# Ledger of designs, part 81: designed miniproteins, single chains, continued (3)

Each design is a single chain, and the fold is of that chain. pLDDT is the mean over its residues in the fold that is shown.

## One batch from the design tools (miniprotein)

Design m10978
Fold by ESMFold2-Fast:
Structure m10978 (fold): chain A 66 residues (1-66)
Amino acid sequence: MLSTVEEARRLAERYGLPPELVERIQRIHDDYLAGKLTREEYDRRLAEVFRELIAAAGGDVVFPPP
C-alpha cells in the first residue's frame, strides 16, 4: 500500500534514482486494486521494478538498506 510507494520514493530521493520507477510502482498497485492484475502478475511486476531500482543504484546496493 502507501508504505511501499513511500519507501520507494524515499529511496529514489536518497540515492538519486529516477522518479519514474516510483510512478511505475504506484501504477502497478492501482491496477491491482482495480482488479486489472492477478496476484501473480502484481508480484512479478513489483519484483521487476525493484530489480530495476537495484540496477539503477549500482547493482551492488542492498535494497532495502539495512
Scores: mean pLDDT 67

Design m10979
Fold by ESMFold2-Fast:
Structure m10979 (fold): chain A 80 residues (1-80)
Amino acid sequence: KKELLRQAAVKYSAGGIYKAAGDIHREVFGDNEAAARDYRLAAELYREAARLYEEAGDKEGAEEAEKKAREAEELAREAA
């Protein structure tokens, strides 16, 4: 359980980093193509975190990560 929670946290953090990179590409540089790629990577990482949280028995963590993944996917569609 401890290792699954750590792996989930790492993936969740990585998702946040790519989401922030997507925001910078979109809002600062106007690079919608780069933003869409970053947001898709963020969504994938958040989905991985959600699965790991579920396996660890952290239902709340899984639900939060799933929500972040959906938000990142929507941002990717907007940017594309």
Scores: mean pLDDT 87

Design m10980
Fold by ESMFold2-Fast:
Structure m10980 (fold): chain A 130 residues (1-130)
Amino acid sequence: MITIDTHVAETPEEAERLIEERVRKASRLAKEQGGAFVGIYGSSPFVGQAAAREGGRIFHADTRPEKREEMRRVLDEAVDWAADAPVAYFVGGARTVEQGENLKEELERAAERLSARGIDVHVDVVYQRP
């Protein structure tokens, strides 16, 4: 099973709050199910900080369109790390709608790869307008 939820923030403060909320939920559910929790951060420092506090694995991915191949390699590493878990929770953050959609597309690809291995995948993507 794959679920993908997108959260749009109007301010940096709202983005931080949404990221912390999604990270805490993802971490709690991962712990309850013996699963993996992965934080993906590009230009948003909040995901890295929140995931570190909750004991998740953190990956830095540049979410700019010209860095898509590099982002894909980072997400492939995250997939390999999560591959031994029965369920995986991803929380990703981006500063713009365009970067958020790029991150979402690559996280959908990563989720499909894990789902093909029999792993349930849950993805939260937080991005800011404008």
Scores: mean pLDDT 79

Design m10981
Fold by ESMFold2-Fast:
Order: structure tokens, then sequence, then C-alpha cells
Structure m10981 (fold): chain A 82 residues (1-82)
């Protein structure tokens, strides 16, 4: 079920951004919502578009390329395990 997977991805990214990266709740929510949308794109077979959405949103939030890649990898891993 796509919505259950999207919610799981959103929760994982929010927790990571808030507790691991030390971001504010506002910034964590923005990235988590992008990750949620990325999970829906992945379900549609748009994996490259999904990865790019998460990467761009993370970079716009002020994260480094390494931090952005960590979030992209987290989204992919949570999605694949669902």
Amino acid sequence: KVEEIAEKVKKAVYDYALNTLGMTEEQAEKIARAAEEAARLMAEGKEEEARELVRKTALEAGLSEEEAEAIVNLVENVYKQS
C-alpha cells in the first residue's frame, strides 16, 4: 500500500533529520514531506525523479552533498524494506 510506505518513509526521514542531523522541526518537516512524495514517485517507477527531489530539497535546506546523499539512501532503503 503506497500511502503506508510513504508514511513510513516520511517518519524515518523526519526522525533522521531532527535527531541525527540536528535540524529544526520546520526543516525536518520540509525534507520529510519531500521524502514522502519521493516514495510515491518510486511507486510509479520514477526512481530518478524521486532521488532528485530529495537531493534538491536537502540541499535547499542547507545540507551538504554528503548529508543529502545520506537522506536519499535512507529513503531508498526504507522504501525497499517496505
Scores: mean pLDDT 85

Design m10982
Fold by ESMFold2-Fast:
Structure m10982 (fold): chain A 98 residues (1-98)
Amino acid sequence: AEEDYQKGLELYKQGKLEEAVKYFENAIKKDPNLADAYYNLGVVYYRLGKLEEAKKYFEKAIELDPNLADAYRGLAFVYYLLGEEEKAIEYQKKADEL
């Protein structure tokens, strides 16, 4: 899982977003509880403009690690872009309180 996760991060840094998805998906297949991999899948899908997929993966990251402040911020940004301002504010506050 760690090797696939690290390769996913490197590909993300290179702007190879679709390839990064494959490595993060391989990471979670090997370790389904790797909250950081779900968070980074959310980030990549957000960068690809796939807001519903981004939301799903940020929600899964929070489910696995409720203290992952960056995942709450990710959800806040997704809700803001979806026009759900009240939920965006709530998730931003949650991130700031962690």
Scores: mean pLDDT 86

Design m10983
Fold by ESMFold2-Fast:
Structure m10983 (fold): chain A 80 residues (1-80)
Amino acid sequence: MVERLIEEANRLVEEAARAAHEGRYEEAARLVEEAGRVTAEVLRLLAPEIGEERAEALIAELEAHTAALVAKLRALAAAA
């Protein structure tokens, strides 16, 4: 299951990069949100292996980074 989620997250990141390159910033923002959600799920599933505190810290950093990137992409969409 975890490996499939990692593959899905990677696919979503590639699709987001392509959408952003093509100027489809709102679609890119949506794909980034989806990738962040899937990556957070991977980190939650890995918590028993990497430690709960470390997993929570990584999820918080991921969520902050994802929110900032989504906001930037949506600002670009609004400007287009």
Scores: mean pLDDT 85

Design m10984
Fold by ESMFold2-Fast:
Structure m10984 (fold): chain A 63 residues (1-63)
Amino acid sequence: SDERRRLLARALDILGVRLPADLFRRLVEGTLPVSELAAFAERQTGLSRRELLALARADEARK
């Protein structure tokens, strides 16, 4: 879903994790599967998808 992709990208931004150029392009174009973005995020951060989504939602609630 678009919301899950947006939240995962936000969590990575908060944690200072840079997306590779290909993944960033596919994210902006809406062609990146949520499962692939989540797998990348989990590998880079050591956090679960659930923890990453919770982090992004908490950050948005503070704005």
Scores: mean pLDDT 83

Design m10985
Fold by ESMFold2-Fast:
Structure m10985 (fold): chain A 107 residues (1-107)
Amino acid sequence: KPTVEQMAEDMVYLMKRLIEAAKAGDLAKAIQYFQFLAITLDELIAMGTPLEDMKKIGYAVLDLARSLGIPEELIEEARKRLDEAKTPEEVKEIMLDFARRVLALEL
């Protein structure tokens, strides 16, 4: 089975590919990467990944998104929600909500 570190790298990679696909107008690929993000988050929870490590993964994903030009307002909202998260499941919902908001930027 993959390690938590490998899955963290996968999360950053999947968010990068989602943002790139969204910027290219390839909604089908962006949705596919969103689904892979959801699966990877479920696997992290199933592995018993501690809340603190889930938050670190979330912050790394947000740092990548900021570097790719995602609006700071969306980054700061997600970061505040991560700061307040009390369960790994809350981190999953925060990260998926963030990814959905990124997809909505194509409006």
Scores: mean pLDDT 86

Design m10986
Fold by ESMFold2-Fast:
Structure m10986 (fold): chain A 92 residues (1-92)
Amino acid sequence: STTAEGLLEKTKELAEKALEIAREALKKAKTLEQVAAAIAAALTAIGAKFEAELAYEKYGDSEKGIARLEKAVRAAERALELAEAALEAAEA
């Protein structure tokens, strides 16, 4: 597989995991602040996945494609951190 393909799959896996955790956080949310945190995590994950798919389609395994996909991986990692934090707050 190409480097771009690997980064796309990594972004998708991280984003899907973040979305699942954000869904659990939303189910357990007791306050408006906790609901907002879960939704923010979900939107960040959706955005990362969309950006990765667009970067891969438009630029593939080019230097520009790889750079945008690496940013998408970081966005998906942030989404996962946000989702985990939202779940921890909702379970408190």
Scores: mean pLDDT 91

Design m10987
Fold by ESMFold2-Fast:
Structure m10987 (fold): chain A 72 residues (1-72)
Amino acid sequence: GAERAREAAERAEEAARAGDLEAAAEAARRAAEAVREAETPEEVARAIGATLRAIGAVIDAALAQGVKMPPI
């Protein structure tokens, strides 16, 4: 759960730094999937934190490449 999400977040940050938005987005998705494997509330919280970190890295990289965020 939490460790897999952390590993996926690290991969997302690494791919984002390399400018590889596809790989960064895939890693962020894997971090989100790892939340489902968390067995305790503490692991869920850690996995969610890692997933949000991964999503942030993808957003930052996309904005740096001129991608517009849709209004939510």
Scores: mean pLDDT 76

Design m10988
Fold by ESMFold2-Fast:
Structure m10988 (fold): chain A 92 residues (1-92)
Amino acid sequence: GKKAAEEVAQGAEGAASSGAEVEAKAEGGTVIVTAKGANSSGMMSVLAGGVAAELAGARAEVTTKGDEVTLKVEGLSKEDAEKAAKEAKKAG
């Protein structure tokens, strides 16, 4: 729920702080965060956010492609997913 959404937003903020361009969207109970130009620190921030979201009861999937990392988190309420996407986008 809310805790998983907050963890996603924190991961996105860490990526943005590393210099990555962060984009986020919400689709129902799913939030998708993409960080482009992520260095190792930014990638680790997204991975940490995904792990923390899983520990908070959500389902997280992380994919990497070069310097781009995508975090997909499912099992949120629509409201929590939209809030996470808004906060993540605000960080980028």
Scores: mean pLDDT 81

Design m10989
Fold by ESMFold2-Fast:
Formats: C-alpha cells, sequence, structure tokens
Structure m10989 (fold): chain A 85 residues (1-85)
C-alpha cells in the first residue's frame, strides 16, 4: 500500500512538472529559456514513465529525475530574471 501510494505521488508530481514546464515554455519569448523549459518537460515525462514501470528502484530513479527537472526549471527562472534586470 505505501509503495503504491508513493508511486502514484511521484507520477502525479511528474505530470504536474510537465504541465508547468510546457505552460512556461509557451509564454517564453526567449528561445534559450524555451529550450530549457522543453528539456525540463522531457525529464519529467521520463520520470513519469520510469515510475509507471514499477519497482522500488523505479520509483527512486523517478524521484531523482523529478529533482533534475526541478533544477532545470530553477535555472530557466534564474535566466529569465537576469534578462529582466
Amino acid sequence: MEAEKRREEVILAADGGVGRARKAAQKSTDEEIKKMLEEAAKIFERGKEIARRGGEQGVEEAQRLLEEGEKKLKEAAEKWQSLQK
């Protein structure tokens, strides 16, 4: 039960990450930032797929990919802020 709940949480988080990244990419006019956001979306999509394959190791790997995707979103946001200053 706990392992299945954890997998569902990771899948939902990854799906949310894809949506956030794609929405931000659509609003961006800077091609480099847009590319970074599209890369973040792909990382989240991969995390979702790996979490779906099951197993404790799959969930752990998906969690690492979620962290990588979040880092990419942060880098894109920092670059966007530097362009506005």
Scores: mean pLDDT 80

Design m10990
Fold by ESMFold2-Fast:
Structure m10990 (fold): chain A 63 residues (1-63)
Amino acid sequence: LPISEEAKKELEKLQKEEGLSEEEVKKIEEEAQVLARAFRYPEVRVGHVKLAYTIVKIDKEAK
């Protein structure tokens, strides 16, 4: 799915503000893509990126 301009900015913000690696950003983007497709959205939006970040963070803390 295409990524919205606002979702791209949110990914950049998370990478800079939270000190995320390129691999972590990629995982967040991939998870956001899965969420957007599951909910049948035409594009990845900021909400999908925020939810994906929460999921990735929880997985990292659990493992």
Scores: mean pLDDT 79

Design m10991
Fold by ESMFold2-Fast:
Structure m10991 (fold): chain A 80 residues (1-80)
Amino acid sequence: AFNEGLRLFLLGRYDEAAEAYKKAIELDPNNAEAWAGLGNALKEQGRYDEAAEAYKQAIKLKPEDATLWNNLGIALEKAG
């Protein structure tokens, strides 16, 4: 599920990537990379509020990841 989400994201298929990442999260809700991937896919779709929520979940799992904090900041700036 996660590898499929990443493949779809790299192909620019952001709707399908988001669905694949959601399936990865259903299988493992502690998969920080799947939450981050979901946030990235939602951000590319302009769904910034939803992207911010996905990044917040990833940050709860990996609060030391500076890239997640940076991506959250961008999503929040774009949302409001």
Scores: mean pLDDT 87

Design m10992
Fold by ESMFold2-Fast:
Structure m10992 (fold): chain A 78 residues (1-78)
Amino acid sequence: EKVEKEVKAVAYELRAIADEMEGNYEQAGTDYLNAAKLYEELGDREKARKWYLKASDAFEKAGNTEKAEQARKLAEEL
């Protein structure tokens, strides 16, 4: 199950990067957020923080300031 969570986290990470490259910032933010949550569950606080901050940046670019602030807060509380 831990290995499965790590594989899922990497999959969300790669999807988020692809979404961001395509300009799909809202979807990229959601995928970065999902990757961050999985890394947090795995105890990888450093990667979780990194991806929460990426999610915040992506949501900001999408114009979704509420989700951007929520993701930033999650990164700060790690």
Scores: mean pLDDT 86

Design m10993
Fold by ESMFold2-Fast:
Structure m10993 (fold): chain A 100 residues (1-100)
Amino acid sequence: SSLLEEIEKHSEEIKKVMEAIVKVLKAAGEDERLSNEEKLKITSLAFAAAAHALDLDFEGAIEALERVKELARKAGASEEVLEATEEAIRKAKEAKEKYE
């Protein structure tokens, strides 16, 4: 019973982080200010963040998302991309605090 409760709790935190990462991917994909190369690099880093989150490595997820934020900022991405990335970082930090 305790194992099922922990799986359910961890699944909920992972889901929140994954949903935030999906919003980053959507915003970046729709951003006309980003080149195809910049979109691909952001997508790659966002998938790395997702892989870390699924592995319960929320610190790795945060680091990957911070790299997305820096790349998006330097590329002159829209406010929507920057806000979605900041939200994903916040969700990953909340998951880290609850898991640790």
Scores: mean pLDDT 85

Design m10994
Fold by ESMFold2-Fast:
Structure m10994 (fold): chain A 84 residues (1-84)
Amino acid sequence: MNKALILAAEKGDVELVRLAAAIDYVTGASPEDFEEAAKVAEKNGHKEVAAVLYETLAQVYRDLGDEEKAKEWIEKAKKLGLKV
């Protein structure tokens, strides 16, 4: 599990989360790693961070060919204020 992404999400630093999520995405982190980080962000009240992580999670599911799960995560990100 990616400890750096979880710590960034807990801190609520949007720029650090964007950087850590981009690194994890290109290095092939699992969908579960992004989902855990997003839940940590939501629990700590960091809605923008959670939205960014749900957007990344949707992209991971698209890359896996799971368009239905990708749509679910995008809708969750939109509810948290992600711009479409």
Scores: mean pLDDT 77

Design m10995
Fold by ESMFold2-Fast:
Structure m10995 (fold): chain A 56 residues (1-56)
Amino acid sequence: MKLTHRANIEGDKYLEVEFEDGEIVGIRAHGIEDEEARRLLEEAFERQREVLEELK
């Protein structure tokens, strides 16, 4: 079964992560257009990855 987690970055930019039985199977990024936003996304993703593992 798939679980979707959404993480807001800033403005209309957000990250959507799909899990299946505690494993990450899909990642979607929305509203990333600026280079600065892409950097923030990568940093947020690295941090969120550790937090998301806690969610199962």
Scores: mean pLDDT 62

Design m10996
Fold by ESMFold2-Fast:
Structure m10996 (fold): chain A 60 residues (1-60)
Amino acid sequence: SEAEARREALQRLLEATKQDLETAREIMEKVIQELKAKGYDDLAEEIEILGEEILKRLEK
């Protein structure tokens, strides 16, 4: 379900924050691509926006 996909994506973003910035970006990109492949395009866009904001905050 989309709800399960969202929870899984958010969990993977949380784990990505424990990695270095380059690895975190790679994990986020992979999550986005997997969501798009499954047809959850709106969720993928939401996660992309959230991921970029998280990366910005980790960088500063």
Scores: mean pLDDT 81

Design m10997
Fold by ESMFold2-Fast:
Structure m10997 (fold): chain A 99 residues (1-99)
Amino acid sequence: SKRKELIEAIKAAIENARKAKEAIKKGDVRSAAVYATAAMLNASVALELAEDPEVKKLIEEAIKHLKEGMKALSKGDYEKAIEHLEKAIEYLEKALELA
């Protein structure tokens, strides 16, 4: 079902964002960028699958934070990158509750 695909896309985005955060903490910037990119792709898939405007808004906010996190990561601002990844996870978890 489309709802099942939405739920799996949101879960994949959360897991990849968490892996990106852990990679940053370990100093593995390359893996962090790969996982953050995967989280962005999963969140984008979730946005296309979402039908509820409230769920869409939460996923859009998560995507904004993933973009800012990736930008911070590229500048070597690891603390800011982690903050944005955590905000993205919070929005995705809220989207998952409503999906």
Scores: mean pLDDT 92

Design m10998
Fold by ESMFold2-Fast:
Structure m10998 (fold): chain A 55 residues (1-55)
Amino acid sequence: LIDKAYEVAKELAEKGQVTVREVAERLGISAGTLLKALGVRSNYEFADKLAQHAL
């Protein structure tokens, strides 16, 4: 799940903006479920987590 979320997020980021809601929709889960799975509390923390994962 987490690996798939990062793959989808990288694809969406190439289009200019990525949000936890859009990634969750692509995975067929709720945004809240995705946030809990990644251990983040907001879309901004999600974006920061993606940047850390890319490093």
Scores: mean pLDDT 71

Design m10999
Fold by ESMFold2-Fast:
Structure m10999 (fold): chain A 73 residues (1-73)
Amino acid sequence: MSIREKLERVKNSTLDPEAKVGALIVILTEGLEANDRELVEEAIKGLEEELKKLTDEQMKALAQEVIEKARNA
């Protein structure tokens, strides 16, 4: 399965926002390792959407930090 296919499956899944955030962070890491900037930007957008649904402040902070580091990489 391609990283893009993984991204689409996560976005279309019935997983709770916390599980989607975790999966999207993994996909973002894979995109960075593959030097696929387009996929990285799509994963960041997915993370930003799921972030709005989170109530856990620690998880929000972690996801925000991951997004910032990915954009500066």
Scores: mean pLDDT 79

Design m11000
Fold by ESMFold2-Fast:
Structure m11000 (fold): chain A 62 residues (1-62)
Amino acid sequence: DLLPELTRLSLEYIEAVKNNSPRVPELIAKYRELLRKAGYSEDEIEKQIKALKLNAERHKEI
């Protein structure tokens, strides 16, 4: 079960976006790789990444 790792990475990504961290592209790449390992298709991965980016931007607006 990769859910705990995916959850941890998503939170780390949101924090990195809030802080304008240079790690943002690295964290997105790691998240994509975990989704591939979890058996998601490329279309599903892109939808998940888009949702993660929208969630991170919402946290920056608050």
Scores: mean pLDDT 80

Design m11001
Fold by ESMFold2-Fast:
Structure m11001 (fold): chain A 73 residues (1-73)
Amino acid sequence: SMKKAEELYKEAQKLAEEAEKIIKENNGKLTEEAKKLLKEAAKLLAEALGLKYGLSKEEVEELAKKAYEASLA
């Protein structure tokens, strides 16, 4: 399970970095493509943390929502 958590974390980081690149290339605008990537990154990050810390499915879903909202600020 730890290897799966690490792979999910790496994928989340790659998606977040891709979103940041798109935002910078668009003069800081949160494009729909960047938002989609940030949402997927938040979901994968929450799943990775859920595996690492033994979170429930509901806790993982709430963490994903909060991570996505934080990424938009």
Scores: mean pLDDT 86

Design m11002
Fold by ESMFold2-Fast:
Structure m11002 (fold): chain A 91 residues (1-91)
Amino acid sequence: MKEKLIEILKEALEMVEKGASPREVADFLREKAKEHPELRFELDTLAGLAYIAEAVADSLVKHAGIPREEAERWAREIVKKALEEFLEYYK
């Protein structure tokens, strides 16, 4: 069980490193949660965080005038840190 979670988290982290958006990472994690219902709580929690990071980035662009590239970079950093923290906890 935990070995599969670590594998999925490493794949998600690689996606972020290759420039995937928080939404793309969230969708990937939700799909993996469907394939592995026993990991649903962990994967849905991370997917939820990624969706929130995307929404916050959009809000920063729309309401605070932050450049989109800066807001998107921030959101990716939040998702990356969350994935790294989960990996550290489960290894």
Scores: mean pLDDT 85

Design m11004
Fold by ESMFold2-Fast:
Structure m11004 (fold): chain A 92 residues (1-92)
Amino acid sequence: ANLGALLAKAVAGTGLALAKALLAIDPANAGALIALAAALLAAGKSAEAAALLDKAVSLLNTSSPVDAAIAAAANLIKAGDIAAAVAVAKQA
């Protein structure tokens, strides 16, 4: 699943288990951290979401167009614009 699809599913609650499973395999999986953060924001847990987004961004190489798009999506989620974050993630 691409990051955009995972973010959409996480917001709907259906991707949360997949994001947690990916993090159990690789706790440095930035896409799974961002998806979990989006689900936490949808649940009103903004402080926990912000911590996960900061961790995800710290794992990315911003010289990569894909990683730059993922970092942009994380910043949009931090701002509360999940719809714009999904659109940016789909472009990656």
Scores: mean pLDDT 65

Design m11005
Fold by ESMFold2-Fast:
Structure m11005 (fold): chain A 75 residues (1-75)
Amino acid sequence: MKEEGEKLKEQADRLEEEGNYRDAARLYVKAGELYESVDPQKAAELYLKASQLYRKLGDLEKAQEYEKRALDLAT
């Protein structure tokens, strides 16, 4: 699970550098889901990255959804 999540994060980082914010956000969410049970703090960080990218895309509903999910994991 950690190895798969790390690969998804690395791919998301590359897509973000390329300006492909939509696909990057999707992969950050998938990586966060894989970390949620094993590393909730890392999952929260990944959901916050996805939230920021959804804001850049104008998808405020998804941005708020993943921001809340990240905050719930950080408590």
Scores: mean pLDDT 84

Design m11006
Fold by ESMFold2-Fast:
Structure m11006 (fold): chain A 100 residues (1-100)
Amino acid sequence: KAKEYLAKGKEALDAGDYEKAREYFQKAIELTPEEDHKLRGEALAGLALAYLKLGDSKSAIEYGTQAADELVKGGYISQEQGDLMIATVRALAERAEAEK
């Protein structure tokens, strides 16, 4: 079930298994209906963080942007909060690239 894969993704992320986290969050998204903006937003945010940890800054920004969009569409955060999330992901991605 989508929620089970979301939970597994979070566990893998906590364990530092970023490749497994990416796989689980991707599976959660595949199993989530398009209209479930909260679950899609959470899974996309987890996917963005997994990509950030894997050094894929482009994918981190892309999925982080999609996560913010989903949460705004669902009314869980404001557009300003969504924009701040995107700016934060960009800043973290730039910092990660600078440390290479």
Scores: mean pLDDT 85

Design m11007
Fold by ESMFold2-Fast:
Structure m11007 (fold): chain A 55 residues (1-55)
Amino acid sequence: SMIEELKKQVEEMLEKLKTLSGAAKLVAIHELRKLLEQLPEEIRKEYLEKLEELE
């Protein structure tokens, strides 16, 4: 499903964020936030919490 594909992309981006710094990390955070906007609110909240921990 579209939601399952988006969740996979979000998980992959979150893992990638752990390896990034500087400008590359900022770009990845921006792209991740755009993907999160396409997810249902309940799922989005969980990933936003994980993102805040990585910022």
Scores: mean pLDDT 80

Design m11008
Fold by ESMFold2-Fast:
Structure m11008 (fold): chain A 72 residues (1-72)
Amino acid sequence: HMERIEQSRELGREIAKKILLSVARTLAREVGEDPEKWVKELEEAFEKNDLEKMTEINRRLDELFRRWVAKR
């Protein structure tokens, strides 16, 4: 069934979105950045399915993670 395949893809996207939003919120708080700004930017990228923007945000999240690790 086509609907079942689409449902699986949609579920995968929603799970990835929730994980990424949680990670972004946590890291932003830990390094003293505004978690709401990160969440808004990520939500916009997901809504537009903007792969370029998502790649940029992922790079910035990696930088945020490195800053968090460096503080430990």
Scores: mean pLDDT 74

Design m11009
Fold by ESMFold2-Fast:
Structure m11009 (fold): chain A 70 residues (1-70)
Amino acid sequence: MEELEREIEAGVMLVALASLHTAARNAGDEEAAELAERGIRELTEAIERGDFERVREIFERTMAELKALE
């Protein structure tokens, strides 16, 4: 169950960043789009390694960076 829960959590985080990337692209916010795209790439790499602690760190850092652009 723990492994499945972490995989679901990682998937939700990936979808969240993908949604933010799409929203940023639609708004013409190149800086936000680039940050989200970088987060998606790094998060996908962490998932491939099974490093779910790193997945959370990447997500939290990317969200903080996006918030700093406000």
Scores: mean pLDDT 82

Design m11010
Fold by ESMFold2-Fast:
Structure m11010 (fold): chain A 92 residues (1-92)
Amino acid sequence: GPMGVELLLASIELTKEDGGTVEIKVEGDEVTLILRGLSVNVLTAVALKGIGAGLDGTPVELKIEGDTLTLVVRGLSAEEIQAILAHYQSLQ
């Protein structure tokens, strides 16, 4: 649902504001974000948003390693994926 898109957009924006780096991968209906160089505050904020989205029924997986957070969201439409990619490209 729209929560998956909002989660991915917010995660990109928070990571960029924090001076971190964003890598995006798309496979079918799945978007993977690899967020690197995160402060503890931003890492915690993104992780809590991801957990919240998962509790609301969004198919989301999180992996945390040091200052790196990997976020995987599934069940996205082609239109939603295009919107996410356009937003990501606008922040390059």
Scores: mean pLDDT 86

Design m11011
Fold by ESMFold2-Fast:
Structure m11011 (fold): chain A 97 residues (1-97)
Amino acid sequence: MKEELLKLLDEAIGVVNEAADAAEKQGRFDTAATLTLYAIQLAILKNDLERGADPKEIARQAAEVLRKASDVAEQAGLTDYAKRLRELAEKFEELAK
């Protein structure tokens, strides 16, 4: 569980940062800044998990952040990133059961 969550958090941080870069390249600086803040929130969750936080609670919080990131990406027209972020959120929701 913990090792799988750490790996999935690394993947999620990467995808959110890629979406932020894509938004910036399109001149959507507010969207890029918002996505960067979500990537920072995921990095904090990863650090908390490494420090012994409850894996199910981390998974729930990560899923919430990723659903928000997916919505922001979708509104910006980053449809592929929105789909990838939503699929990651669903994986975290499954791990939170």
Scores: mean pLDDT 89

